Designed miniproteins, single chains, continued (4). Designs and how they scored, part 11

Each design is a single chain, and the fold is of that chain. pLDDT is the mean over its residues in the fold that is shown.

## One batch from the design tools (miniprotein)

Design m12354
Fold by ESMFold2-Fast:
Structure m12354 (fold): chain A 119 residues (1-119)
Amino acid sequence: MIKEVTKDGKTKTIGLIIPPSNESDLGVVLQQIDDVDGIILIIDAVKGLTPMTKKILDEILKSGKPFVIGADNVDKPEADLEKLKKEIEEHAGKEVPIIPTSLSSGEGIEEAIDYLLNQ
C-alpha cells in the first residue's frame, strides 16, 4: 500500500508494507520500495521475524530508504517485542526504529508517518 502524505508543507510518498501470505506476491511488494520516499514495514510481534519478513527487510536495507518497523499485535500475550527488537537489530546489523502499531485501529501509524516525514 502506497500513500502520499502532506504535512507542514512537506509531501512524501510512504509505503506501508505488510508481508504477503504467499511468496508469489513478494515481487509486487518489493517493487513498491522503489516508488516511495519512506517505508513502514509491519511485523507481527507474535510471529516475529519470519523468512518472508527477512527478505523484505533485506531489500529495504539495500534500498537505503528511511524506514520504521510497525510492531503489530504487541497487546497479545504471545507477543515478545524485546525478542523481535533483538532479532531485527541482529539481522540489520544496526538499531532500527520500532513503533507499536495496530492495523485494526490505526494506532502508531500516524507516529510512524511523522517519523518518516522528518527524515
Scores: mean pLDDT 78

Design m12355
Fold by ESMFold2-Fast:
Structure m12355 (fold): chain A 68 residues (1-68)
Amino acid sequence: AAEARRQAVLDEATRRIESLPGVEKAVVREEDGRVLAFVTLSTDDPEEVDKILQEVRRIVAEARARLA
């Protein structure tokens, strides 16, 4: 089931992002061949936000590679 496999990859990416310090909630979706991450942060400190976004970008890139 191709849809189930794609959903499992997206769910794993969501779980990894939600496990990051400073992340309250995350949703990872695939739209029009792109993997998009929507992240709710518990911090608005620019240094912490940048650190979180770098790790989110890494997780999303890995998910994209697995879905290609």
Scores: mean pLDDT 81

Design m12356
Fold by ESMFold2-Fast:
Structure m12356 (fold): chain A 85 residues (1-85)
Amino acid sequence: PAMALEFETESLEQAEELRRRILELARKYGVEVHVWISGNTVTVVLRAPTEELAQQAVEEMVELARELGAKVLGVYPARSFSDFL
C-alpha cells in the first residue's frame, strides 16, 4: 500500500526538521518513503508491505507533524496519487 501526506511548516528549517524526523520514523518502521520540500510544504509518499503498517506509520507521522507545530494539509490513499507516482 502507498499513502501520500502533505504538511505546511512555518519555515524551511522546520520543514527540514520534519523531513529528518519522518525519515527516522520510516527507518524505525521499515517503510519506504520519499520526502520533498517545496517552499514551506513537505510532501511524503509512503510505501509499506501491509495496510496495518501503512496506517500505523501514517498515524505516527501525522502526530509527529502536529507535535512539531506543522499543519496537516492532507492524507491521501494510494489511488489519489497513482497518476503522480
Scores: mean pLDDT 79

Design m12357
Fold by ESMFold2-Fast:
Structure m12357 (fold): chain A 100 residues (1-100)
Amino acid sequence: PLLELLQGLNRAEVAVRKGDLTPELVGKYIAYLAALSVVLKLTPEEEQLIRDEIRRLVEESGFDKETILKYAEKYIKELPLPKSVQDEAIKRVKELLDEI
C-alpha cells in the first residue's frame, strides 16, 4: 500500500536529516526508496532522482556498502509487499550499489 510506504519513507527521511546516521537507518531509508521505485510507475527521470538520492546517501554516510545492502534487504523483506516487488527492490539496490 502506497500510503504506508510514503509514511515509512517520511519517518526514515526525518531520522536521516537529524544526522545521527547508522547503517540500519541508511539501509531502512534506501529500502523505502527502492520499494517506492518499484511500486510507482515512475518516469526514467523520476527513477534517476531516486538512484541519485541513494547514491548520495551511501557516499555521504561513509558506511560499508555490504552492510547497507544487508539492512536494506532486511527492511525490504519486512514491507507488506508481494515477494516479486520485494525481490525487484532488492535487485535494484544491489545493482546500484555495485555501480558505486
Scores: mean pLDDT 83

Design m12358
Fold by ESMFold2-Fast:
Structure m12358 (fold): chain A 78 residues (1-78)
Amino acid sequence: LAEEAAKLVEEALEIAKKENAPEDLLEGLREVKKLIKEGKLEEAANSLDRLIEAAKARGLFEAAKLLEKAKELVEKAL
């Protein structure tokens, strides 16, 4: 669950990079992947909520869908 969530965040990060997303969003995606790998799942879930909103605001709907799925997996791992 946690490893699958981290993979989905990595896929969202690659999409955001290709779409020239702002560095703040890219840093947020890197940080939430780190939180997932460190087992800080509650903090990761809260960060994913903010990143999903940021991705949608930027029109990165494919990345947002991947992050929503990552959040579901993080919540199941809690």
Scores: mean pLDDT 84

Design m12359
Fold by ESMFold2-Fast:
Structure m12359 (fold): chain A 58 residues (1-58)
Amino acid sequence: SEDEKIGEIIREGVAAAPDEATRRALLYRVGQLINDGASVEEIRKAAEDFVAEAKAAA
C-alpha cells in the first residue's frame, strides 16, 4: 500500500540522517507533503534530496 511505501521512505531517511535535528526536520517535511496530497514518488524524491543536502552540509 502507499502507506507502507511512505513508512519505508521515512525509515530509510531516518536511518540515513546524520543527527536528531535532521531526523525531526525530515519527519516534519514528509508530514507536510502528505498533508498537501503529494504522491509517493514526490515524497521519496523530497526525502532523498533533503537527506543528501543535510549530509553535504554536515
Scores: mean pLDDT 82

Design m12360
Fold by ESMFold2-Fast:
Structure m12360 (fold): chain A 58 residues (1-58)
Amino acid sequence: MKVIIELLELTKDEAVLEVSGDLEAGLKRVEEVGKEGGFEVSEVKREGDKVIVTLKKK
């Protein structure tokens, strides 16, 4: 199953991403890339067949 990640919003302190397809692999990827950029996962909200992830700057 393919991983689909869409950037919905990006500010200096916050990023909001939509993850669909392979949710488990996509969520891990968002967590890893976010952590490398100095962000942490603040919120994970499931909406049907997709997940909205909110990342906040540490």
Scores: mean pLDDT 80

Design m12361
Fold by ESMFold2-Fast:
Structure m12361 (fold): chain A 76 residues (1-76)
Amino acid sequence: DIEAQLRALLSQLSPVQQTAVSLRVTAREIENPDMTPLQRQLVLAQEIKAEAERAGNADLVAQVDAIIAKLEALLA
């Protein structure tokens, strides 16, 4: 379950980073009201990756990249 995997990765971020991810995902949804659930999951994964990269958390980046690859394959 990709959604459960993304939620688990999100929980590895600090509370401040989790809030930042939530706000950025919500902003993207407002800008793109026709966004599919799968597209939303990709956006969530990308925002988690951005925070992990800023934090220098290479292990979390690698875990998110694996999920992004699966989501991109499903969207192709």
Scores: mean pLDDT 86

Design m12362
Fold by ESMFold2-Fast:
Structure m12362 (fold): chain A 76 residues (1-76)
Amino acid sequence: SAMEEAEADVRAAEENLRRAEELLKAGAPPREIASLLAAAAINIAAAEFLAGPDDPRVLAARERYKELLEEFKKAE
């Protein structure tokens, strides 16, 4: 169902953001971090399309993405 797909997309976004945060803290290559952030953005957009923008996990993932993206921009 669309809701099962949204749940999978949210979980994928959460995992990609977790990995991006770990790599950012470790000072990993910018290309690798950017790839994970791009993947997370796609997963968030897909989850938002299916579950709506007011879903608490979608909102949380979007906020975490924005925080990590700004931290990444400052480090780059």
Scores: mean pLDDT 86

Design m12363
Fold by ESMFold2-Fast:
Structure m12363 (fold): chain A 71 residues (1-71)
Amino acid sequence: MGPALREAFARLRAAGFEVRVDEEAGTFEVSRDGRPVVSGRYEGDELLDPVVHDVDLWDEAVALVADLGAG
């Protein structure tokens, strides 16, 4: 996992998002209060084919990490 994506996930966790990463499979899932937000694959700092489950929470997450080039 790349440094920008690692920092993005750390910020999301600090903001109350649940981030699960399977480093062997290269997959991730983001949820909040048990609600799925986004899931997909990653390579380095790139999100591959992300599936957005909750658009409002996804927009909140993107805004939180915008300075990392993810917004």
Scores: mean pLDDT 80

Design m12364
Fold by ESMFold2-Fast:
Structure m12364 (fold): chain A 107 residues (1-107)
Amino acid sequence: MEDFKKAIEEIKNLRKEARERLDQLVAEGKPIDEIVDFLLEERKKIVKIATKYNNDDLIAEIEEDFYLELARIYNPERVEQYLAEGKLDELRKDAKEFLENIFKKRE
């Protein structure tokens, strides 16, 4: 993990594994709280790698991806609509605000 390129590859692999596990949890009908807990734990792993390299852009990208993944679980139709309309910035803002409110309720 001393090479920044290796860190990016590690993060991509973790995201791929997380998506596969996420699909499994959704297919098994796991409660949304368990899915959120899983995604929070995966985010901690990725943020730890990004923080080690002191890269604010990478941290911002990780947080945006995390918010989008949660938004896809809570309201997949809305995410699809925003993407089709080219409203990516509005989607990111809505997803972030919505999910930050959920996180505040979870202490």
Scores: mean pLDDT 68

Design m12365
Fold by ESMFold2-Fast:
Structure m12365 (fold): chain A 95 residues (1-95)
Amino acid sequence: MSEREKLRELIAETLRRIFSDPSIIPEEVKEKLIKESEKAVETESDEEELREKGIELLAEIISMLENVPKEVAREILEEELKRREEEARRREAAE
């Protein structure tokens, strides 16, 4: 596996852990997320921009938790979320 594929797997596992148990996020990071989320909701009226801000915040958490550069974490996170959306659409269309 390439280094990129290893990082993708690491980020996917980290996302599963966060969604399964949000308490793994350090209190400092959690407080920062709350403040940034409130700021984003107040400043960004566009749903698409809000989604992009959400991805940016998740990339920052993953960067802090896994010691991965934020830019790399963001790119891989966007790819993983797109993959999950496509899987969800295929399963919905199959019904």
Scores: mean pLDDT 67

Design m12366
Fold by ESMFold2-Fast:
Structure m12366 (fold): chain A 69 residues (1-69)
Amino acid sequence: SAAEALEKGRNAGIAAQISAEETGADLETAVRVAKRALVEEHGLDEELVEEGIKEGIEEAKKYGLSVVP
C-alpha cells in the first residue's frame, strides 16, 4: 500500500542516516540497497519509497535522533 511504501521508506531513511553518522557508512549506498529491497523484493511503489527515504533522512537530521541515546 501507499502508506506501507512511505513508512518503510521513512524507516530505511532514518536507519541509513543514523548509520552514516555513527559508523561513517556511505549514505548513498545504504539508500540504494534499501530502495532496491523495498521496490524489487517487496513490490512497493518506487516513488513513494524514495519520498519516504527522503523524509526519514530529513527527520533524523532535524530531530538529532543520534544526539540523545
Scores: mean pLDDT 77

Design m12367
Fold by ESMFold2-Fast:
Structure m12367 (fold): chain A 76 residues (1-76)
Amino acid sequence: SDELIRAVAERTGLSVAETRRLLEGLRAKTVDFSGIPRTPYSPSMDTGQKAGLVAAALYELDPEAYRRLFGEPAPP
């Protein structure tokens, strides 16, 4: 939902537009994440690092949406 996309954007520090594009890429399997970054969002992050931040926030905010996209629990 648009509310979930806004919540993920707020949690990660990414823009709403970039968050939406990354979620669309993750759903379409055109974007993968290389793991969850241990640092806050930075514009110097690659697409995989940004996608990792989105995936982590999605797991916290909507674990069911996370399971629909990935089919696996997030690592601790």
Scores: mean pLDDT 74

Design m12368
Fold by ESMFold2-Fast:
Structure m12368 (fold): chain A 85 residues (1-85)
Amino acid sequence: MEKLKEEFLKTSKEIGKLNAEAREAIQRGDLERALQIYEKIVELYKKTLEKLKENNSTDPSLIIAVKLGIKRAEEKLEEVRRRLA
């Protein structure tokens, strides 16, 4: 429980920083950098979802939040990919 909670908080902070970096990259027109960052965000969310499923979290809202995070990050990733094409 404690380890999973610490990992979740750490990952959430990392994703927050990555989202800020991705937005800055897009504003600069650095779409290749934004693509790499959103790919990393998707990977971090998927890894978090795996851990939540394995450790049987009693709060289903946390799983829903992570799944929504994946969907949003994948939508941004596809948006950046279309702009690079």
Scores: mean pLDDT 79

Design m12369
Fold by ESMFold2-Fast:
Structure m12369 (fold): chain A 81 residues (1-81)
Amino acid sequence: SQETVDLATQGIVDTIRKNADVSDEQLEEIRRRTREALSRVVDDGRALAQTIVDSLRWAAKEYANEDGKKKLLEAADTLAG
């Protein structure tokens, strides 16, 4: 759904913003790319869920501080089952 795409995109973007030194322009580009990637698979619920899980785990590994990492990994694990 649009709501799921928006929520997931916002979560990923917020994590990058808090844990990486990126400009506002770079952050806007990351937001567009993330939203576009999730939107491409929105009609396939399984592919959408997998893309969200993979994105959250990748962001946690590469960018998140300790608190953010725990939150992202817990969200990913919940979606993965």
Scores: mean pLDDT 71

Design m12370
Fold by ESMFold2-Fast:
Structure m12370 (fold): chain A 106 residues (1-106)
Amino acid sequence: VEEAIEYLKKASEYAQKALDIARELGLPGVAEEAQKAIDSLRKAIKAAWNGDYETAIKYAKEAIEEFERALDLARAAGPQAQPVRDYLEKAIENAKKALELLEKAK
């Protein structure tokens, strides 16, 4: 299950890049949802590390929902937000891969 934790860490890394760019572009709504998703991923990582896969799955799902809200807001912000969308899509992809692995572990 170390593989699931690595995917959660990858999702957090991409989300941090999206957050940093969203802050530079002055997109507070995108930044807020991305920060919530990072916080949810941290909770998922901690739960997975402790063998609490049900809690890890719950927070991974919450993070994906928060990333999808951030992505929707980034799409509304127009072409200048393309790098934010690219990183959010990579964060979602890695979080979904982690979720698949966590669901197999239970």
Scores: mean pLDDT 89

Design m12371
Fold by ESMFold2-Fast:
Structure m12371 (fold): chain A 85 residues (1-85)
Amino acid sequence: SQDQQNYQQARQRISQAVRAVQSGDEDSAVRHIRQAYQIGQQIRDPQYRQQIIRGMQVVQRTAQGRGLDRAAQTARDAIDSIQRL
């Protein structure tokens, strides 16, 4: 389904965001978070949306723990926006 394809793409972007955060590359992390959000907002299945939210929460917590405040805030904003869909 289109939802399954969107979920797989968003999950890949979240994984890239986590790797960017772990390497201290905040600009790449923000870019990947925004791309994951753009894909995630197109997902209609609530189970896939919940998995994307959980992935974004991992990114947000990891970024916060590393002092990457802009990446942490971008992930938080994405979580809030997806939860309102």
Scores: mean pLDDT 90

Design m12372
Fold by ESMFold2-Fast:
Structure m12372 (fold): chain A 96 residues (1-96)
Amino acid sequence: SEEEKENALKAIDFLIDYFVEKNSDTLKVSDAIAAMEKDKSLSEEEKRTALGILTVADVNGDGVVTKADLLRAIEMEMKRLGLPQSVIDEYKKRLS
């Protein structure tokens, strides 16, 4: 749905911006969750979507996510929602 796409794009924007701001090749899932809890611009639905993406990215359950893990999880979510490859590539460039 359009609402589901909008929620996902807001969640993805937050995760990409957070990763870029940290200027690190990895992030701790717990740190990202704490940042989301403090962000007043995100809705509860957008926060749940971001948590879902982080969970998919953390495939080994160690609580640490790399840029490659996050890019893979974002691409999977965008493809699930039927977003075109051009949009996916634009978002991936922001993390590269």
Scores: mean pLDDT 83

Design m12373
Fold by ESMFold2-Fast:
Structure m12373 (fold): chain A 66 residues (1-66)
Amino acid sequence: SKEEEAKKLMLEGYKEAEEAYKKSEELGAAVRAAAAFEGRAMLDPKYKKEAEEAKKEAEELKKKLE
């Protein structure tokens, strides 16, 4: 019984770690996208809004990981 409970807790822990890993990967992608849009905005001001939105998305994802 105690071993069965330990196994279940361990499986739940692995699932939580997997979800945290996916969120971390999503944050990395959002940060890279924000940098790319920021670079475009430096070349053409019409991309300023997309750069700001991408930066905001990265910040929201960062808050979810905390």
Scores: mean pLDDT 75

Design m12374
Fold by ESMFold2-Fast:
Structure m12374 (fold): chain A 91 residues (1-91)
Amino acid sequence: MTEQEKTLAGMKFHGMLREMAATMSSDKFNEKLNKIGQDLISRGMPQSVVDEFISVAKKMYEKIKANEKLSPADWAQFQKMAYQVEKVMLR
C-alpha cells in the first residue's frame, strides 16, 4: 500500500461526501451511511471496523457541511478508513 493509493482513496471518498453534503439532509445522509455499513458487513467487514468507518464518515460530513478545514490527523484517519472501504468494495 503506497501513500499515493491512500491519498487517492481519500480524495474519491471526500468527493462523494461533498456531493452528499450539497444534495441531501443530515437525516438522509445518516440513512444512506447505514445502508453502506450494512453492505460492508455483507462483504465481510467486521462490525467494529464498520462502526469506526461510520463514525469517521459522520465527522468528515459535518466538517464539510460546516466548511471547516480538515486537520492532518483527520485526513490521516479518513484516508485509512477510505482505503479499507475501497479494498472491500472492489471485491
Scores: mean pLDDT 77

Design m12375
Fold by ESMFold2-Fast:
Structure m12375 (fold): chain A 81 residues (1-81)
Amino acid sequence: MLSEAEVALYAAIMAQEWVDEKLSQEEMKELLDRFLKEYGSKLPEELKKLLEELVETTDIEKQRELVREIMDLMQRLAAES
C-alpha cells in the first residue's frame, strides 16, 4: 500500500516526465487517470484537485505550474506526517 507521500511523489514524477517529453500527453493522461481512479480516495482532497487539473491541462507552461504546486503540497504533507 502506498503512503500519501509516495502517491504524491509518483504523480509528480509522472507529471515532470510529461513536461520533460519522456511521456506523450496521451500516455501521461491515461496513467494519471488510472492512478487517480485506483488511489484517488487515499489522496488529500487538495492534491486530488491539482492532479485532476493536470490531467485536463494541455498547456506545458500551466503543467509546469501545476507540477510545482503539487511538489510544494507534497513537501507540506510530508512535514505534517
Scores: mean pLDDT 68

Design m12376
Fold by ESMFold2-Fast:
Structure m12376 (fold): chain A 87 residues (1-87)
Amino acid sequence: SAEVREIIEFLREVAEESEDEEIKRMFLSLAEALEDELENRPEQVPAFAGTYARLLRHYLARYGEELSEEEREKIEEVAERLARVAA
């Protein structure tokens, strides 16, 4: 769907702009995983989006204070968009 492709592009954009190698790797891996699911198993995308939204929220709960405000906001935006796909 167009919405999922927009999320994939946003993930790649956040990764490209991030100076944190862990954040960069995490978002690129997530973008690749979502793209693979969208291409090969599109009916499973809502379930995977829900799982990834939950994982990102857990990451923010544990590591959010170590991140910049801008990085926190970007991760929150991705999690929220993924949660909407899962609903």
Scores: mean pLDDT 81

Design m12377
Fold by ESMFold2-Fast:
Structure m12377 (fold): chain A 64 residues (1-64)
Amino acid sequence: MPVDPALIRELLTRLLPTRELQLAFLTQVVGMSREEAEAALRLPLDELVARAVAAAQRGQQASL
């Protein structure tokens, strides 16, 4: 599935300037639980991106 780590990195660093927007992206778009998203946001950026890619590949949405 075409999940680009560079795109996720850009979204988290450039387009989502607040923690609240980053949480909303990770929970609503990537499909992480709030607990997973909060844990990921405590990681270095590389690890955060890797977890976001893995979650997106698992099914970030119900095929909307």
Scores: mean pLDDT 71

Design m12378
Fold by ESMFold2-Fast:
Structure m12378 (fold): chain A 81 residues (1-81)
Amino acid sequence: MKYELDEELKKIVKKYTNKDVLTPGELIDVFNKIIDDEKLRDPENPGIIDAKNTDLGKFFGKDKITVSELLEKIASKVKEV
Protein backbone atom coordinates (compact mmCIF):
# COMPACT_ATOMS: atom_id res chain seq x y z
CA MET A 1 0.00 0.00 0.00
CA LYS A 2 1.32 3.47 -0.95
CA TYR A 3 0.07 7.02 -0.43
CA GLU A 4 0.41 9.99 -2.77
CA LEU A 5 1.06 13.25 -0.85
CA ASP A 6 -0.89 16.43 -1.59
CA GLU A 7 0.94 19.75 -2.20
CA GLU A 8 0.56 20.86 1.44
CA LEU A 9 2.13 17.65 2.80
CA LYS A 10 4.94 17.82 0.20
CA LYS A 11 5.90 21.29 1.51
CA ILE A 12 5.98 20.06 5.12
CA VAL A 13 8.10 16.94 4.40
CA LYS A 14 10.40 18.52 1.74
CA LYS A 15 13.43 18.67 4.10
CA TYR A 16 13.17 14.93 4.84
CA THR A 17 12.07 13.34 1.55
CA ASN A 18 11.74 14.28 -2.14
CA LYS A 19 9.27 11.40 -2.79
CA ASP A 20 5.65 12.14 -3.77
CA VAL A 21 4.50 8.56 -3.02
CA LEU A 22 5.33 6.91 0.33
CA THR A 23 4.47 3.67 2.11
CA PRO A 24 2.64 4.05 5.47
CA GLY A 25 5.90 3.23 7.28
CA GLU A 26 7.89 5.83 5.31
CA LEU A 27 5.20 8.46 6.00
CA ILE A 28 5.27 7.72 9.76
CA ASP A 29 9.10 7.78 9.74
CA VAL A 30 9.16 11.22 8.07
CA PHE A 31 6.79 12.74 10.64
CA ASN A 32 8.74 11.13 13.50
CA LYS A 33 11.91 12.76 12.09
CA ILE A 34 10.19 16.18 12.00
CA ILE A 35 8.95 15.76 15.59
CA ASP A 36 12.36 14.54 16.86
CA ASP A 37 14.40 17.15 14.92
CA GLU A 38 12.23 20.03 16.20
CA LYS A 39 12.01 18.42 19.72
CA LEU A 40 8.23 18.74 19.74
CA ARG A 41 7.29 15.86 22.11
CA ASP A 42 5.74 16.94 25.41
CA PRO A 43 8.14 15.55 28.07
CA GLU A 44 5.27 14.82 30.51
CA ASN A 45 3.00 13.26 27.84
CA PRO A 46 4.96 11.59 24.99
CA GLY A 47 1.72 11.03 23.04
CA ILE A 48 1.22 14.82 22.82
CA ILE A 49 3.11 16.97 20.30
CA ASP A 50 3.62 20.66 21.15
CA ALA A 51 3.79 22.21 17.68
CA LYS A 52 3.47 25.86 18.78
CA ASN A 53 5.18 28.31 16.38
CA THR A 54 6.07 25.51 13.90
CA ASP A 55 4.98 24.65 10.35
CA LEU A 56 3.35 21.52 11.80
CA GLY A 57 1.27 23.68 14.19
CA LYS A 58 0.18 25.87 11.27
CA PHE A 59 -0.74 22.72 9.30
CA PHE A 60 -3.03 21.57 12.17
CA GLY A 61 -4.32 25.03 13.08
CA LYS A 62 -3.58 24.38 16.77
CA ASP A 63 -0.56 24.24 19.09
CA LYS A 64 -0.99 20.83 20.78
CA ILE A 65 -1.91 17.67 18.90
CA THR A 66 -2.04 14.00 19.83
CA VAL A 67 -0.33 11.28 17.76
CA SER A 68 -3.85 10.02 16.85
CA GLU A 69 -4.86 13.49 15.57
CA LEU A 70 -1.62 13.63 13.55
CA LEU A 71 -2.36 10.28 11.88
CA GLU A 72 -5.98 11.30 11.11
CA LYS A 73 -4.88 14.62 9.56
CA ILE A 74 -2.23 12.86 7.44
CA ALA A 75 -4.80 10.26 6.29
CA SER A 76 -7.07 13.13 5.11
CA LYS A 77 -4.19 14.57 2.98
CA VAL A 78 -3.04 11.42 1.13
CA LYS A 79 -4.49 9.41 -1.75
CA GLU A 80 -4.02 5.63 -1.83
CA VAL A 81 -2.33 4.49 -5.08
Scores: mean pLDDT 76

Design m12379
Fold by ESMFold2-Fast:
Order: C-alpha cells, then structure tokens, then sequence
Structure m12379 (fold): chain A 65 residues (1-65)
C-alpha cells in the first residue's frame, strides 16, 4: 500500500539522518503514512507510523540541542 511504502521510505530517511532537517523530513513522511493508515482503518500501521514519528522527533531534538 502507499502507507506501507511511505513507512519504508521514512525508515530509510531516518536511518540516514545526520542533520535536524533530515530527521524532520523523516517525521513528515511518517505523519503522511499515519494519515493514510488511519484513512484505511489500519490501526497497527497507524501506531507504527506514530511510534516512528516520535523517534524522528527525538532525533530532531538531539540534533538541535
């Protein structure tokens, strides 16, 4: 699904992130994946996207500290 593809892209971006901007981009992709998962009624994928979005935000905060 498009939500699964976005989740995979976000995970790839997060793994490669070395700057705050890159971490923020990963977070944006996870947010889009979560919205699509929610629209599809995929609660498990929505929860996964939310958890990964929090990881992206944590990395962003670390890189801006």
Amino acid sequence: SQAEALLAEGERLLAAATTAEQAERAGDVFDKAGVLASNQGDEALKARAAALGREARRLYDELTA
Scores: mean pLDDT 88

Design m12380
Fold by ESMFold2-Fast:
Structure m12380 (fold): chain A 64 residues (1-64)
Amino acid sequence: SRMDYIEQLSERVLEGIRELTEQGDVDGARWLLENFVESLRHAGVPKSKIEEFEKRGKEIIDKG
């Protein structure tokens, strides 16, 4: 389904955020997070799902 695709894409984006953070590219990690959150909003993803994703992305950046 469209939502299953978005969930799979979200997991790949979180992995990208992790990789950028591990490489020391914190600005790149933040840019990727912010731009993907904007894409989720434009795609009509529920606010609760977007907030959950954003929290996960921020936790990755803060811990790297």
Scores: mean pLDDT 87

Design m12381
Fold by ESMFold2-Fast:
Structure m12381 (fold): chain A 70 residues (1-70)
Amino acid sequence: MDKIKEMNKILEEGKEHRDRLDRGVDELLRAADRSTSPEGRDVLRDAARRLRDDGRRFTKDATDKASSLS
């Protein structure tokens, strides 16, 4: 069993997950900026905020679990 390879795979998957969330937030904010309606902008900005908050919770949970193992 290669523990280093397993750790690297987990870290890579975590990075890919964070990158996907970050790209999602960026695309929603860009769509909001391109929106011609105030309501459309508000909906897209709200969605971006929720997605960003979800990413923060993921990062905090992972950090807390890592801290509990030290």
Scores: mean pLDDT 72

Design m12382
Fold by ESMFold2-Fast:
Parts: structure tokens; sequence; C-alpha cells
Structure m12382 (fold): chain A 108 residues (1-108)
């Protein structure tokens, strides 16, 4: 069993909303060709983050979502390389708040 951990890196879009800040990041990963790949998503957030969630969509699997402090997982069963798209959304009291989506791929 192979396990890979990927931190979602990409430009974070910051928008001022209702006296706070909305943070959005989108990333794409290539998932290796394997008959079964387990995709897990975790959200890590700093203290100024009020709410955070990540959604992962993978070809050949069901979408998975996770909130801050939670882990969501799904299994993709397609053949061949596939794309994993991750959307991270957070609401914070500070524009410099840190929020990360961590994707773990587990396959054989």
Amino acid sequence: VTTEEHVLEGPIEVAEEGGGYRLTSRGELEVPAAPRVEVSVEVRASDSVVVASAKAEVEGGEPVAASAGQVGSTVATATGPRRLRVTLTAVATDASAKVEAVVTLRYE
C-alpha cells in the first residue's frame, strides 16, 4: 500500500464579506492509475478561522467533503490516471488567516 500526502497549494482568493473575510482556494492533483484509490481530505485552520470546508471530486469516485477538524474519504475505482479537484472555502475574522486542505491518496 502506497500513501501520498498533498497540501493544497494555490492562490488564495480573499474577499471581504460582512465584516469578515472569505478565503477560497482551488487545486488539482493527478491521481495515479490504480484499480482502487482511497482519497481522504482534511482541513487545517488557524484560530482566526470561524468555519472551513474542503470538497474533493475525483473521476470514478463520489465527491467527499470535510469541515475543519474532520476527515472525509471516498474510494475511486476507475482505471488509468484521473484528476482530483479540491475546493477549499473558509470564513475568517482576519485576512491573514491560514487554512490548508490536505489530501491523502492511498493505493496499491
Scores: mean pLDDT 76

Design m12383
Fold by ESMFold2-Fast:
Structure m12383 (fold): chain A 60 residues (1-60)
Amino acid sequence: MDEEKVEEAFEKYGEEIEAAVRAQDGPKLATLLKKLQEEFGLSRDEANLVILRAARRAQA
């Protein structure tokens, strides 16, 4: 796992993911997941970790 890229992706897209989670925007979350994989070269599991981290912040 590339922890540095996961953190960079979270820093860049975390607020946008958090907003999508609060809005319950599933299509936007799916688009962001794909974008994380394409832009940062993240695996599906790594991209999911970024989304889960942002989602936990949105629910706090």
Scores: mean pLDDT 79

Design m12384
Fold by ESMFold2-Fast:
Structure m12384 (fold): chain A 85 residues (1-85)
Amino acid sequence: MLLELSDEAAEEILKMYNLKSVPEEKKKKVAELLFELEILTSIAAPDEKLEPYFEELKKLLKEEEFEAVKKKLMEQREAVEKALS
């Protein structure tokens, strides 16, 4: 479920992903989507569960930033899958 994030919590999440160019009005929404994706990748959720969040995130980020974020999250999911094997 999506939590209501403070501006401070949103900034910290964006900093973790090195997202410094996100406009102020989009920061909270981007951080909320990233928080949900972090939870889903931490349990090695299948692509079908991640796709809706990636589609929303793609609408809010520049292509290069989106691709970097997606790569990081997918690498995290793969690492979790290997740890559970």
Scores: mean pLDDT 79

Design m12385
Fold by ESMFold2-Fast:
Structure m12385 (fold): chain A 63 residues (1-63)
Amino acid sequence: SSMVDAIAARYDAIAARATDPGMIRQIRDNRDYVRRHGSQMSPTQFTANSLRAIGAELDLSLE
């Protein structure tokens, strides 16, 4: 779905900017989960993934 593609692309952009290996791994794991299971994800799971992306983007902005 377009939501899967949008969230996955957002995680890819975060991983490309991140320098901490732990953060990169966590974001890539979240990306891979969304790509693999996105067709089975609920609206609540999409919201949760969007909030995780926002949190990671804010962390990058504060570093």
Scores: mean pLDDT 82

Design m12386
Fold by ESMFold2-Fast:
Structure m12386 (fold): chain A 91 residues (1-91)
Amino acid sequence: MEELVRRVRELLLETAERLGEIAKSEELLERLREVAEEAVRVLEEESANAAAKLFAEGAERIAREYGILKEAVPMIVATQIEIIGLELDAE
């Protein structure tokens, strides 16, 4: 679990940084980092699927508020798939 948590946190923070660069917004980056930490908590308490869903819903909401939803959706979807893949690799 510790290795899975580390890899998922790294993945979510990388996605947050890339979306922050697209939006050119430190505020968006900070909000996405908060969502990433909530998703990591859900990963530890529930499942990778629950964590992926929480991150996607939070990130899509934030991306929409900042007008980057079209650019963000492919990255968010890829991140959800990678979270599930990391869980499968950890089994």
Scores: mean pLDDT 85

Design m12387
Fold by ESMFold2-Fast:
Parts: sequence; C-alpha cells; structure tokens
Structure m12387 (fold): chain A 86 residues (1-86)
Amino acid sequence: SSVAEHVERSGQVIGDTLARRGASPEDVEAVRRGFQEFARAIRDGDLDAARRAADEVGRALVRAGVPEGAAEELRTTLIELGEQAI
C-alpha cells in the first residue's frame, strides 16, 4: 500500500472518530478533505502542496475540537512524511 493510500485511510478513520465525538459534519469534511489533498500532493510529488495541505489539516483538526498541541504534532508529522515521500 502506498503512503498516499495510507494517508487517505487515516483521514477517513480520524474523520469517523471526530464525527462519533460530536464534531460538526462541516469540520469532519474539512479534516477528510485536508488528508485527501495531502495524499494527492504526495502522488503528484508536490512538496509545497503537501505543506499547504498539512497546514489545512492542522487548522481543521483544531476546529473539530482536537487540542492545538495534538493538531500541531499531526501537522508536523505530515510535513515530515511529505519530505520523506517526495
């Protein structure tokens, strides 16, 4: 399984978990979209797009009720993953 496929699957799992915890459908969709955009950037080999998508994921996670520190750790992990995969 590719890194991009794993990222997309992780976004779906995280989105489902946030929905079960009472996050709004709009915020859940924003998180899922951010992970999808990050996976696309990995497939395209576009590191700048990957960094922008990681920033979007971090912001969407905070809006969905994830603590800011945890969202920042996930954002940083995605950026590091993008740098390693591209």
Scores: mean pLDDT 87

Design m12388
Fold by ESMFold2-Fast:
Structure m12388 (fold): chain A 87 residues (1-87)
Amino acid sequence: MAKLKITKVTEGGDLIGVKGVVVESGTVPENSRVYVDGELIGIGSTLEKGDVTLKEGEEVGVLIRPTDLEKARALLKEGAILELKPL
């Protein structure tokens, strides 16, 4: 599990790209469940192969396939905390 503070949000078709700074370090698999404010947003990929250790202060990109696009748009905002949890 790791946490990111969102710095940038970009939409592309049915996917949402997020950049953030790691605020809570952790090891995450390639694909994780994405939460914001306790709400499940969808499945996110770090675009790395296998497990990745995210260190506090690093900038990381996550590509999200939302389960509900409108909910994702409401919650994925600059300054929000995004949580990555294993599947």
Scores: mean pLDDT 81

